# Ledger of designs, part 19: designed miniproteins, single chains, continued (3)

Each design is a single chain, and the fold is of that chain. pLDDT is the mean over its residues in the fold that is shown.

## One batch from the design tools (miniprotein)

Design m8629
Fold by ESMFold2-Fast:
Structure m8629 (fold): chain A 80 residues (1-80)
Amino acid sequence: SLEELLKEVEELTKEALAKMKTSSIEEAEKLFKEWQERMSALLEEARKTLSDEDYLIFAKELQKAFLELLEEYNKLYEES
């Protein structure tokens, strides 16, 4: 369901953000890449299982999570 997929995005993103704050740049890069791979899998599942309307909601929330994680990653890189 949309709620289940959104919950998984939220939990995985919170985990990635928490780990990234205490990571080296190399660890953060790996973490970001692993997160993107998991998100790609969830996006494919959403495409197959959700209505067009729910898929749009899911895609928007995924984009927000991506931007949040990208901002945290950039902060680590810029402070190095």
Scores: mean pLDDT 83

Design m8630
Fold by ESMFold2-Fast:
Structure m8630 (fold): chain A 57 residues (1-57)
Amino acid sequence: ARAKVKELMAQQAAQMAALAEQIRRLAEEDPAKAAALRRQASDQILALQDKIAAILA
């Protein structure tokens, strides 16, 4: 259980870093796509927090 939580947190950190870089680049080329990626990133954070909460409950 705890090992899986650590892995999910590490995956979130890596994905957030990659998404932040993509959003930064896209904001200059296509601000609408950048906004969509930010929304998707927020949804992914919430979904992962829910999974971690369920594992720890």
Scores: mean pLDDT 76

Design m8631
Fold by ESMFold2-Fast:
Structure m8631 (fold): chain A 90 residues (1-90)
Amino acid sequence: SKTEEILREMKEIVKRMLKLSGKDDKEVDELVRRYRELRRQLLMEDRGLPEPIADAAATIEATAVYLYVREGREDELEEIIAEIEEEIKA
């Protein structure tokens, strides 16, 4: 499904960010932007949220992910990967 494709791409992005964890790398900015766009799309298509609400929620989540990468919070990134994997299995 389209939802499963989005979740798989999001998982690969977070896995890449995990490898960049604690590093000041410009690639993180592009990965976070792509994650935000995919999360917004997922919230609209899977959860049926209106675009402004989906965009706000995706932005908050992407900001948290960015901070986890910058601060070397590998535990938080691994938890996000686990949550995405559970959604793919559901």
Scores: mean pLDDT 86

Design m8632
Fold by ESMFold2-Fast:
Structure m8632 (fold): chain A 85 residues (1-85)
Amino acid sequence: MPSAAELLAEIEALFREVLPKLSPEEQAVLEEFLAIVRRKVASGDTRLSPEEREVLRRTFLAVDKIDSEKALRLQALFEQLLGRL
């Protein structure tokens, strides 16, 4: 099974593919999401604050506008990552 670090690397690779297609505001949301994911991996804390859940929601919607299949993959990768912590 992939490690949390391997799942984070897959999320980062997916973001590199979509970032150039997003607005600066949407890019900032994706960068904030990556910061959240990195903090969860470092701390092992799977709890999401309301503010963190809002960033996740906006990230998913931004990716879905570009590629719905990538958005579903992002959701699956994030859920798997939380399950590895």
Scores: mean pLDDT 84

Design m8633
Fold by ESMFold2-Fast:
Structure m8633 (fold): chain A 72 residues (1-72)
Amino acid sequence: SAYEKGYEEGRRLVEENRERVKTDATVYTGLELQIIGDELNAELSKDPEERAYYLGRAEGMREKLEEIRAEM
């Protein structure tokens, strides 16, 4: 589904930046802003598939970012 694709993509994007998330506040903040952007895109989208993708990506990013933050 579009949500699942977004979710996996979101987790992957954060995982690729794992070390920098731990050591670089700019990278951490950038990912937080990307989550906000995806949530806004979901709210503005009239297409259910597109909305589901952005919601999935925002959730995937948020969950993975929190997992990494818990390791700090």
Scores: mean pLDDT 86

Design m8634
Fold by ESMFold2-Fast:
Structure m8634 (fold): chain A 82 residues (1-82)
Amino acid sequence: ATLVITGKDGSKEVVELTEETKEEEVIKKIEEMIKKDDPSYEFTEEQKEVLRELIEKLKKVPEGVVVEINATDLKKWLEGAL
């Protein structure tokens, strides 16, 4: 799967998800996108675990599928769910 992460400013980060993709590298990219608007923002260990699990599931999605994530919406979801 191809992951497209959109920031609050409309900037986009594109990540090709393969079996070799490290979940931590994807989490760091999402955190950096959020930090563009909120420089003090850091994921908690619990939030990182949830994101790792999500990315592992996305890595199992077939090649050619595009998954879009809005970084602001993801931040709100993590803050509301955890």
Scores: mean pLDDT 78

Design m8635
Fold by ESMFold2-Fast:
Structure m8635 (fold): chain A 76 residues (1-76)
Amino acid sequence: MKEKLLKEVEEIFGKDSYITQLFKRLIEEGGTVEFWERVKKWLEKLAAKSNLTPEQKADYERLLKIIDEYIEIAKK
């Protein structure tokens, strides 16, 4: 699951982007369910912006789905 999440972030934001580096660190730290719920909430706000292209919205929606799967696995 970690590899799937990182790969999706790399595809959306680019391998060398600040956001991708941030997600790498967050994944390495593991984080709590509460922490990943905060990440999800932040991304939901990003996806809700009216000035995003349809392609960007679809990318954020896919990433949200992967984060949901990650949270469910972390809850076990």
Scores: mean pLDDT 73

Design m8636
Fold by ESMFold2-Fast:
Structure m8636 (fold): chain A 92 residues (1-92)
Amino acid sequence: SELEKLRAQLPHVTDAAVRALLRLLIDPSADKERIVEEVKAQFAAQGYTVEDLEARIEERGGKRVATLRGKVTAPDGTTYDLDLEVEAPLPP
C-alpha cells in the first residue's frame, strides 16, 4: 500500500501521523480541518513540511475513513508523496 511505502521511507513521522489520525477518527467532534491541522503538526514536530494536503473524511461500512494526499519535504530537502488511508470504527 502507499502507506507502507511511506512508512518504509519515513517510519517515525508516518507512525506518529497515523496514531494521531486514529485518535481523531474515533472522536466524533473532530472535523476535517482539525484532522488536517493535527497531521501537519505531527510532521512539523519532526522537522517535515507538508504542502498541498487534501483530506477526505467519509463514513463507510460502519467505519470512519480518512484519506490524505499531499507532498512532504524532509529537513534535508528530500520530497515524498503523502498518500494515507486510515480507518477506525464509528463510535456507538
Scores: mean pLDDT 79

Design m8637
Fold by ESMFold2-Fast:
Structure m8637 (fold): chain A 140 residues (1-140)
Amino acid sequence: SLTFLERQVVDLLQAVRDFAEEAIALLQKQLADERNSVRQQQLQQMIEALERLSAIAEEAIDAVKKKDFYKAQKLGTEMVETAGRLSELADATVLSDELKQLIRHITANVHRAATLLGLAVSPAVAAASREHYDTIRNKY
């Protein structure tokens, strides 16, 4: 079973995936009506960033469920970087208010999940560091 903290992280990551899927659907509809090649490219880049973010979130959920907190924290960092790129693309692109709100919810949930993953991993990183030092000491 998951701890309370682990359940909160999984719920936040699932929300990121759900909002990303909704945002992709809305962006695909906007892309179908777009006639400007530069805006088409911007919309495609946003869809790719959201697909990347959803994939990382799925991997992070799996890592949390397997208690691989070091991997989960690393994936959390990649999600923050991807959300940053998504925000930059959104600022450069004309979007509906609904899409802007979805992107804000996605970025907020990514930052919350990354913060909680940082808290969860601190003891695990310390334990992994001790195992690494013990391995070196036992060889010498």
Scores: mean pLDDT 81

Design m8638
Fold by ESMFold2-Fast:
Structure m8638 (fold): chain A 83 residues (1-83)
Amino acid sequence: LTEELRQEAERRAEELMRTLPREELTERLKAAVRREGERLGLSEEEIAEDLALLERASEDPEALRRAMEAMELRELVEERRRA
């Protein structure tokens, strides 16, 4: 994990936030949270708690932006591991 990956994740998150409406951003984050929870073997109760936190965060534009940045950073790390 490097500063370059963080900057690329921030750039991708900004592009998504300018291109997509808030509802689509929230839906993408929910899908990513559920996918990651399933991958980690979390219970449905734990995944539901994470989704509730995400819905709360989506009401705050800065929290939503940080969540998008974190999601894009994770995707970039996975892409680099496959490449």
Scores: mean pLDDT 76

Design m8639
Fold by ESMFold2-Fast:
Structure m8639 (fold): chain A 90 residues (1-90)
Amino acid sequence: DIRADIEKWKASLPATMAKVKATSSEAEVKAAELLAEAQERAIELLEKVLENPTEEVIKEVEEEIKKLEEELKKKTEPLLAKAEAEKAAA
């Protein structure tokens, strides 16, 4: 249910932004910012499907979301690992 997924993504944004404000780790702040940007982009892509629900648009959006998830993981995993190491060292 694409519409339900959009609502879940929208609902998660305030929690992500609260996490950005609550952390003192630069690495954790950066990871949260990247997550927020990815969530906003995913919402835009899913809304594009709702406007033009053709198989071609759905396929393009699925490929874009997959790339977005892969890039997010690649960028956030080392930042989150660094944040955990910094917390352990403090």
Scores: mean pLDDT 71

Design m8640
Fold by ESMFold2-Fast:
Parts: sequence; C-alpha cells; structure tokens
Structure m8640 (fold): chain A 87 residues (1-87)
Amino acid sequence: SALDAAIAALRAEAPSPAVEGLIGNLEAAKELIEEIEKNGATASKVAALGILVAAAAFEMSQADLSPEARAAVEAAIEEAKAFIKKA
C-alpha cells in the first residue's frame, strides 16, 4: 500500500524526532484503516482518521525530507483521503 511504502521510505531517512513522529502518525492511520476494514466505519473512526491525515500533512510540511520520502508520504495521504471518501 502507499502507507506501507511511505513508512518504509521514512525508515530509510536519517533518524530525527520529526521523522519518528511522522512514522507514528502513518502507522496509527494504517491501524485505524485496518480496524475500519475489519469492524466497519463509524463517524468517530472516520473523524479520527481525518485528524491523523491532517497531522501527517502538517508534519510533512515541517520536516526536511528527501524528495522520494516526501512523494511517498504525499501518496499515502492521498490514499487515506480516498479511503475516507469511501467509508
């Protein structure tokens, strides 16, 4: 998935608090997507996913990422937004 690719790309970056925070937010978004796929969507779960996606977008804007890692994170954010629209 784009989320898995983004997490892998971020783990290849030099360790930093910003990179670790972004990995944590994307891992949380992935777990919440898996929870929604297994147990169904609720307004609360969809809203929580939206907050995680917004947080990841903000953190990406503040982080000094390689072009490759940035592109992977942008793709993951768009995949999560598409999932929210279908939920």
Scores: mean pLDDT 84

Design m8641
Fold by ESMFold2-Fast:
Parts: sequence; C-alpha cells; structure tokens
Structure m8641 (fold): chain A 57 residues (1-57)
Amino acid sequence: SAAEDAERTGRGAAIAAGQLSGKPATEEAVRAGAEAALRGSDPTRAALQGALDALGG
C-alpha cells in the first residue's frame, strides 16, 4: 500500500539522516519522513528532508 511504501521510504530516510547528522534515527524521524514522502512530488528527497528536520537540523 502507499502507506507501507511511505513508511519504508521514511525509515530509510531516517537512517540516512541519522548518518548525515551524527544522530540516532528516531521513530519521530521515520514518521516525519513517511509523511513527507506521501506529500512530495519527489518522495525520496522529501522523506530525507522531513527526517532531517525531525532530528533537529
């Protein structure tokens, strides 16, 4: 489903955001990434930005 695909994308984005920022991937970052993926025209890029924002920049 779209929700399952978005959660998978959001989880990958949260892990990548954690590695880029030196912070642990949180469930808040996964959720933010998944929600961004559902709204964005580029789901992967939107998810990464959402996850990075959730981790506090």
Scores: mean pLDDT 79

Design m8642
Fold by ESMFold2-Fast:
Structure m8642 (fold): chain A 68 residues (1-68)
Amino acid sequence: GPPWVEVIVTSDTKIIVRSSGVAEIITEKGTIRIEGEGELDTSLFEGPAKIFAEGVEFDPMEILKFEK
């Protein structure tokens, strides 16, 4: 299937990223590599960030979901 990324805010401090294949998250704090699923701090997304899965760029604001 096509590359996909899911970004879910689970709390005020935590976010879950899921992806097809390998995801790379490029932030001002550094690059994070995730294979399948990873938990990150929401502070990583307070500045400019880029998200890639299988070399395809995704807009974080278009894929962001909130969980309660």
Scores: mean pLDDT 79

Design m8643
Fold by ESMFold2-Fast:
Order: structure tokens, then sequence, then C-alpha cells
Structure m8643 (fold): chain A 58 residues (1-58)
């Protein structure tokens, strides 16, 4: 479904941005590529899960 894919993509982008912003606010070095990949995957999973919850109500 297009909605699930769109939410997963947005979630991944938000996860990466959040990880970078968090590191900056805490005075940490920038996240590694592996940490950014993990943040993108987790964000994508959360986005997909939220989209599925909305679709169950249709």
Amino acid sequence: DKLIKEYAEKGGKVGVHGARTRAEQLGRPPPSEEELQAAAEKGGQLGEQNAKIFLERE
C-alpha cells in the first residue's frame, strides 16, 4: 500500500534527523553511519506500524 510505504520513508528520515540533532544537543560527536542506518530502520518500522493502525480503521 502506498500509505504504508510513505509513512515508512518519512519515519526513516525523521529517525536520521532526530539522531543527528540529539547528538548535537548532547555535545556528542556526529552519529556513525551504522547508528544513522539503525535510526532510519527504527523510524521506518514505527512509521509502517502507525500506517497499519490507521488502515485497520478503514
Scores: mean pLDDT 75

Design m8644
Fold by ESMFold2-Fast:
Structure m8644 (fold): chain A 69 residues (1-69)
Amino acid sequence: MKEDLVEQVEALDEEKHKRFISKVQEMGFLDNDLLQKVAEASKGNIKEASVLLVKEIGVEKAQKLLEEL
């Protein structure tokens, strides 16, 4: 479920939040414009950025990335 997955991402420590964001960028799940919009909307908050990325890439892609952390 999307809400359940967001809760899992919110529960990550700062290092895992950074890895999650890095993997989203590396895998090319979002274009640079969407990544920039997420960065602007999160106002530099790593946890908020990770949550917004889950909403943008969707449950299936987010779940795959979380399994690789």
Scores: mean pLDDT 74

Design m8645
Fold by ESMFold2-Fast:
Structure m8645 (fold): chain A 82 residues (1-82)
Amino acid sequence: LKEVEERLEELARKLEEYRKKGYRIVALLKSSIQTPKSLEELKEEFLKKAKEAGYTGKSIFLVAETLEELVEKMEKVIKELE
């Protein structure tokens, strides 16, 4: 738990740097989403809103069942951006 929180804090600092470079990253826990919409529909809506807002940077949408999986997915994305 604490180890995952520490990793999340480190990722938050890196995400802030990429956000300043024009990246838009959204990371959600599936348990925090209480909607009849499918994951695919949520992703499509996110991308549509980003386009509608005139956002020209990279848009990344991540969803996971657990905080640990979410952290792993974010770490992978950051590694690919490096």
Scores: mean pLDDT 69

Design m8646
Fold by ESMFold2-Fast:
Structure m8646 (fold): chain A 92 residues (1-92)
Amino acid sequence: KAPLPVSLVYHVSSVEEVEEAREELLKLFEELQKDNPEQGFSVHILVTNPDPEVREAARELREWIQKQIDKYAPDDWRLMATVSEIDPSRLL
């Protein structure tokens, strides 16, 4: 049975939190590739700070994540990285 894509949500309010998310995602991608190479994933970055520096860091993280996804599943349209300026508590 094909595994369902994993959906990951990260909220970031600082450049430091963006870098922390990047490090966590790198480890997760390495684990998924080793243990479940057919496992799909999508990543959503929610920016809670409207600072332009945080937005730019989140955009760069999203582009980096998309490049990692493309390495593992370039033809799977379900796998994507997105950035949104949304407080996660308001997505109820």
Scores: mean pLDDT 66

Design m8647
Fold by ESMFold2-Fast:
Structure m8647 (fold): chain A 110 residues (1-110)
Amino acid sequence: MDKLIADYEKAKAEFKAAKASGDKKAIEEALEKLLRAFQKLYDYVLETKKESDLEKFIELGEELIDLVKEDYPLVAAQLYYKLGLLYEEFEKYELAKKYYEKAFELEPDA
C-alpha cells in the first residue's frame, strides 16, 4: 500500500498546485489523476479486505472530499457514495448508510 499512498499524495500535491495556478485545464487534468490514484487505493482495499487498509483509505477519502467539495460537489457526492460502498463490502451497514446519506445531500439524483 505504501507506493499507492505515495502516488496518491503526489497527485494530491499536483492538484493543490494546479488550483493555486488558476489554470482550469491543469486543475481538471490534476483532478482526474488524483481520482485515478484514489481508485487504485480503493481497488487495493477491496482486494485485501484488511481493517487497517480500510481505516487508512477512509481517512484519505475524507481529506479528499474536504479538498474537492466546495468546487466539485458532484465529485464529492461520488466519493461519499464510494466510501459507503466500501463500508458495505466490509459489512459495516450503518456507516455505509451514513455515507450514502451524505452523497444524497450533495447530489439527490445520484
Scores: mean pLDDT 86

Design m8648
Fold by ESMFold2-Fast:
Structure m8648 (fold): chain A 74 residues (1-74)
Amino acid sequence: TFGGASAAPVAATKGAQLTVTLTGLPDGTYRATLFDADGREVATATVTATGGAATLVLASAPETGEYVAVATSA
């Protein structure tokens, strides 16, 4: 398998901004998806990794709890 994927667990409070930095990614375009603790898709965005890192920003968390951000190659 070629390409990169990264996952980052984060905790958030409802209404708070989330910033997730995903590291260890080859330079390129990725689909970043944010999942809640039940594995439900909460948000998706296209992000670009440069220098091994990509940043996903969500302005407001929909619920207080644990989330996981996953980046997969586009």
Scores: mean pLDDT 74

Design m8649
Fold by ESMFold2-Fast:
Structure m8649 (fold): chain A 64 residues (1-64)
Amino acid sequence: MNEEVAKIAALLAGYESGLDGKSIEEGIKRAQELLAKLGLKMSDEELREWVTQGVKMGLTVKKL
């Protein structure tokens, strides 16, 4: 189901932003661009949640 791919894409975009020390808003922008290229859609609410989780993960890994 395309929903799983969209969630992974949003999470990865957030993770990259977290590793780079960027904001959640930058992660959302990156995720939106990636989803558009893949022809996938996600609600703004779900997009924010998955990107936020990715950013937190990236920030945690950056501290290791």
Scores: mean pLDDT 81

Design m8650
Fold by ESMFold2-Fast:
Structure m8650 (fold): chain A 104 residues (1-104)
Amino acid sequence: SWEERLRAGAERVLERNRDRSGMELLDTVSGFLAGMIRFFAREYQMPESVEEALLEELLRLYKDAAAKLAEVPEDQRVSEAIRLAREMVDQVLRRLAEAYKKVQ
């Protein structure tokens, strides 16, 4: 249920920002995911170390995506940014699901 809401929220952010630069799209999705991690950690009273680990993983995923995007020709950047953003969403969802199981 919460996973579907997060995925739907991320897809809405992607759709709303499709006409922006690929880098702006990655920035916007990363910001959305950081907000979701913080909300989730507070809502389910996760240890601070878990919240910090999830945010650090997001930063790593963002840096990897940004580096890959920089190597892509300009005319392919929006398409590649959408693909990379969806990969970031899937990775964050996986990590949140693992963290959620530990508080059940």
Scores: mean pLDDT 83

Design m8651
Fold by ESMFold2-Fast:
Formats: structure tokens, sequence, C-alpha cells
Structure m8651 (fold): chain A 98 residues (1-98)
């Protein structure tokens, strides 16, 4: 099965983007679609970003823009093997904007 790892907590300075390092454990040599959804814990509003990790790459970064200063978000990162879309994994963490 595909496993996804992200940091359990990321602290971001106000006015900066969140950079989420992503690690995928998989026997696939194909591309992965990586999608992050960040939900504001006070308002329930969500921000989304996605990227493709190129063939042979199991580590990368996903960048979330537009996060509000002084707010906390729950982020869920999902990865899908584009050669076998039945292979999926996810991880969750927290983002605090200071």
Amino acid sequence: SLQVYIPPKIEVEGGKNAIIPVKIISDSNGEFLVKAIAENLETGESLESSTILPKGQHEGEIILEGLEEGKSYRVKVEAIDLEDPSQKGSASGLIDIK
C-alpha cells in the first residue's frame, strides 16, 4: 500500500506561504498526484493545492498560499499513483500561522 508522511505540525510566519514536505513510500516508479487541503479550524473554509511528483521521485513539497495570519489549519495530504489510481495514501497535520 502507498504511505504518505508529512510533518505533524508546521509553523508559518504571517504573510508567508506554507511549504509542506511530503514523503511517499511506494514500490511505484510512476508519477504521483499530491493534493493538499487545508481547513481553517475557526471558519471551516478550505484552501487546496496540488502538484505532480515526477517519475522516480518519492519526495517533494506542496505549497499552500493564502493562509490567514493568526489562524490554525488542519491539512490533509493525499497521494495517488497515476499508473495505478487504486493505490492511494493520506496523512494529516496542523499548520499554525503566527
Scores: mean pLDDT 86

Design m8652
Fold by ESMFold2-Fast:
Structure m8652 (fold): chain A 81 residues (1-81)
Amino acid sequence: SMEKLKVIALMLVIAANANLMVAERLVKQGRLDEAEKELADVERIIRYIEELSKQLPQEDRDYISKKVNEIKARLAEIKKA
């Protein structure tokens, strides 16, 4: 159902943000190779969210797109560190 797909997409947004928190901590610890793997996982999660969101109503797609853009911005900032 569309309701289940929306819940899955929102859970993936939560997972992406959790992996970004782990990556930020790994960068602060100088564990750059491990941080890079976490960031690569975030990029995979983003692609999956974007694919799932295509099946959702426009209102939900707009909301999820906003959340994905916030994740992409944070990911780019961590990569600069």
Scores: mean pLDDT 88

Design m8653
Fold by ESMFold2-Fast:
Structure m8653 (fold): chain A 90 residues (1-90)
Amino acid sequence: SSLSFEELREIEAAFLEELATDPSPIHKKAAATVEEIRALVDDEEVRASAMAQIRGIVDAYKAGKISEEEFEKYLAQVVEEVRAVAAALA
């Protein structure tokens, strides 16, 4: 069971639109992280995996499960993981 290449791009676009709809500081930070990942890698599956992680981090923060410090740490970790994947694909 897998999403198509087109569906993965639609999910990315929908997530960016969702983040833009609520201009809260957490959404702005998440959107900046998404744009950084988009600049690092063009592989749709890697992007989709990273977007799912960022969504989970945003949801966890909104649910009060993680602190603001943990929120920023986890977003930075996703970027570091994508940088490692991008380096391996080069």
Scores: mean pLDDT 80

Design m8654
Fold by ESMFold2-Fast:
Structure m8654 (fold): chain A 87 residues (1-87)
Amino acid sequence: MVQRPEAPEALAQRVPATAGGHRHKDRRVDVLGRGAAGVLLNMIGNLDLPVLETLPLEDAEYYLRATSEHALTGHPSKIKGQFTFEE
């Protein structure tokens, strides 16, 4: 029942799931998307009030600050890069 030598077969089956390294950046944003942070990272330029209302107070304050920074940068893609690259 214990078979470690067949690890290469299991790895080969997992490689298609990750499907390349170029999607790593999109994967990171997608993984964050499962949380409130990821959703708002994508929605900073386009305010979504229902999403904001579902957040706890602490998170809502954080994302309100992100919205303020959006006004300072002048474009949402700049903030998105700040959150994903500067993390």
Scores: mean pLDDT 42

Design m8655
Fold by ESMFold2-Fast:
Structure m8655 (fold): chain A 94 residues (1-94)
Amino acid sequence: MEEVEKIIESLTPEQLKKVREGLKAYLEDKEKFIELVKKMDPETREAFFELLGIAVEEAARKTGDGTREQFDAEFKKELEKVINLIDEKIKEME
């Protein structure tokens, strides 16, 4: 969580909105995800993949020796938590 908060705090509201849309698209629309990532500037893209990586690591840690289905469920929960933190930060900044 501390690492996620630091990354979110380092981004502008515009960059946070792009990251948020990319994370939502990752869960809902893989084609839109690819197009959104291509449109990101290098700093926004780096932050996006750092946040995605943290969600993957946290899901793996919580799943341990669990099934792929358990990992997928935890990963979705962690990604939704990151999206919610970004949404709250955007509201505070705007």
Scores: mean pLDDT 80

Design m8656
Fold by ESMFold2-Fast:
Structure m8656 (fold): chain A 88 residues (1-88)
Amino acid sequence: AEAEALIRAAEERVREARERLQAAMDKASQTARDNRLAVKEGAAAGNTKDAQAEADSRNKQAGDELLATQMEYARVLREAKEEKERAE
């Protein structure tokens, strides 16, 4: 009973972490689209280099956030596996 509850709680944490990872991936995709538009607008204004540098910086930040979320997801998976093995 308690072991089954612990296993279910671990599986729920994995599901929540997966949802957070999906949200981070969606945010990174949206950031990439917004940055492409900003670069295009900068090019039209004759400011391509500055617009590209800003876009590269924002893309790097979004990429770093996505990587951090991927690492957190991997950690949750590992901890959930350890908790399940401990409960069994």
Scores: mean pLDDT 82

Design m8657
Fold by ESMFold2-Fast:
Structure m8657 (fold): chain A 95 residues (1-95)
Amino acid sequence: SSEEFLDKLSELPQEVQEMLVETARKMFNAKTPEEIEQIEEDARKKLRKYIEENMPEEKKAEVEELVDKALNMIRKSALIVLEKKVPPSQIFLPE
């Protein structure tokens, strides 16, 4: 569930969480799929740099995997918003 995934994301360093939130905001405000792709590429470069410089060696792979999953989920959600013009907040509400 999305709640379980969000719980795992809360275990990430605060700075990583903030970068993911900013990336999500940028993607949900994008006007084209190409903009979403560019935002993702830029975010991946910045996040990889942060992980390499700040994370203990034994945790790098785990953090990188969580970040990759988060970016993939954000991208998919942003593409749905872009295609259907649905407000971002409504995508994450349970029915």
Scores: mean pLDDT 78

Design m8658
Fold by ESMFold2-Fast:
Structure m8658 (fold): chain A 93 residues (1-93)
Amino acid sequence: AEAEIERLEQEFEKLVADYEERFSKTTDLEEKIKLLRETIERLNRLEEEVQRLADESKDRELRRRAILLGAEITVQIMLLYEKIKVLEKEMAA
């Protein structure tokens, strides 16, 4: 249980780092939008695992960490959707 929340926290950190690295190397607007959508799908799957851990855990501190991680993932997803809107508007211009 404790090891599982640590794994999820590490997966989130790696996912964000990998996304930022790939995004910085991508110059094509269409490929940037694809990367953002792929990243959102991965974050949604991670959020589902985190929510399951929050719901099933009997450890209060572990549940608290899972809830906080879930909130961070949700905010990140919202920011990526906003970036997609900006890039799609740029492509349409």
Scores: mean pLDDT 87

Design m8659
Fold by ESMFold2-Fast:
Structure m8659 (fold): chain A 87 residues (1-87)
Amino acid sequence: SPLDVFRQALDTLRAEGVTDPRSVLGMAQLWLKEVAETHSPEEVRELLPEFLALVRETMAALGWSEEEIERALAELRRVAERLIAER
């Protein structure tokens, strides 16, 4: 599934020692854009909660602050809603 591909990408970043919030956020935004271009708006909405939960768990595991996590999740929600609205 698209989420399994995303999980593998996150695992790769962690294995490479990447702890930069920008790298994780950039990968998440790229994945979200690709999924929005290849899936229906309804499918994107269905994937979004689990996708955001994976991002939250990954950021928490990397030791990021609650403020950084909430900021990143808010940005991803905005990107998702924008992509869906433009369909």
Scores: mean pLDDT 80

Design m8660
Fold by ESMFold2-Fast:
Structure m8660 (fold): chain A 90 residues (1-90)
Amino acid sequence: ATATVTKVLPVTASSEEIGKAMEEAVKEAVKKLTGKAASKIEWTSAESSDDGLKITGTATAEDGTVLDVEVTIKITDNEIIITVTASLAA
């Protein structure tokens, strides 16, 4: 099972605003998938691509459920598009 959350920010958004939107999207995806709040989020890797960034990590729900998290940040001329996908850890 997976949950996906998308946030869209103006291209003028600060690094702080992008980070906050990313964290909020992860929290929403965890709650959507598990019904529980996220207790912690740990980032493990980041890679650049031709049109953005891919960040991977894990999230732990309040009940101890561990989820794999993938974040795709796509930067366009007008918008920053943040897509978070959470899935149950294998």
Scores: mean pLDDT 81

Design m8661
Fold by ESMFold2-Fast:
Structure m8661 (fold): chain A 80 residues (1-80)
Amino acid sequence: SPKAEEARRLIRRMEELVREMREAVRAGDVDRAFALMVEFVRVSAELQALEAFMTPEERARFGRLMAEAGRLIREAAAQA
């Protein structure tokens, strides 16, 4: 399904963004962490629209990525 493939691409992009956010937070680069979070929110909104085309495992992964991004942005905010 083209929509299922799109969802998988967006999950991979969210994983990339979380990795980059983790690196930015570790480096104390608060501006970069916030910029990455803006992109993450945009990608997450696109993926949420595709929820019906995701497997249960992919939905669980999406939930974990959302939780991790939220934790990272709170850490970045504490450094600001």
Scores: mean pLDDT 89

Design m8662
Fold by ESMFold2-Fast:
Structure m8662 (fold): chain A 85 residues (1-85)
Amino acid sequence: EEDSGFAILKRLADESYKLGVEYLEKGDYEKAAKHFERALRIYEALYGKDSPKVLEVKRLLAEAYRKSGDTEKANELEKEIEKMK
C-alpha cells in the first residue's frame, strides 16, 4: 500500500487538478494555470515525466496558457507534449 507521504502528495495533486479544471471552466485562466502547474509538479514527482497523468495535465495547462495569452509557455509545453508521443 502507498506510503503516507505518497498518499498526501497524490491527494494534493488531485485537488489542484480539480481546482484547475474548475477555474478553466469559469474562464479564470491564470488561476487555472497556477493550479495545473502545482498538479503537474507533484504528478511528475510521483509518476515520472512521461506518465499518462502528466501528459493529461500538460495538455490542460497548455490550453490554460493559450487562453490566458501566454503563447510562449503554451508553445513550450506543446513541444514537450509532442515528445511524449
Scores: mean pLDDT 84

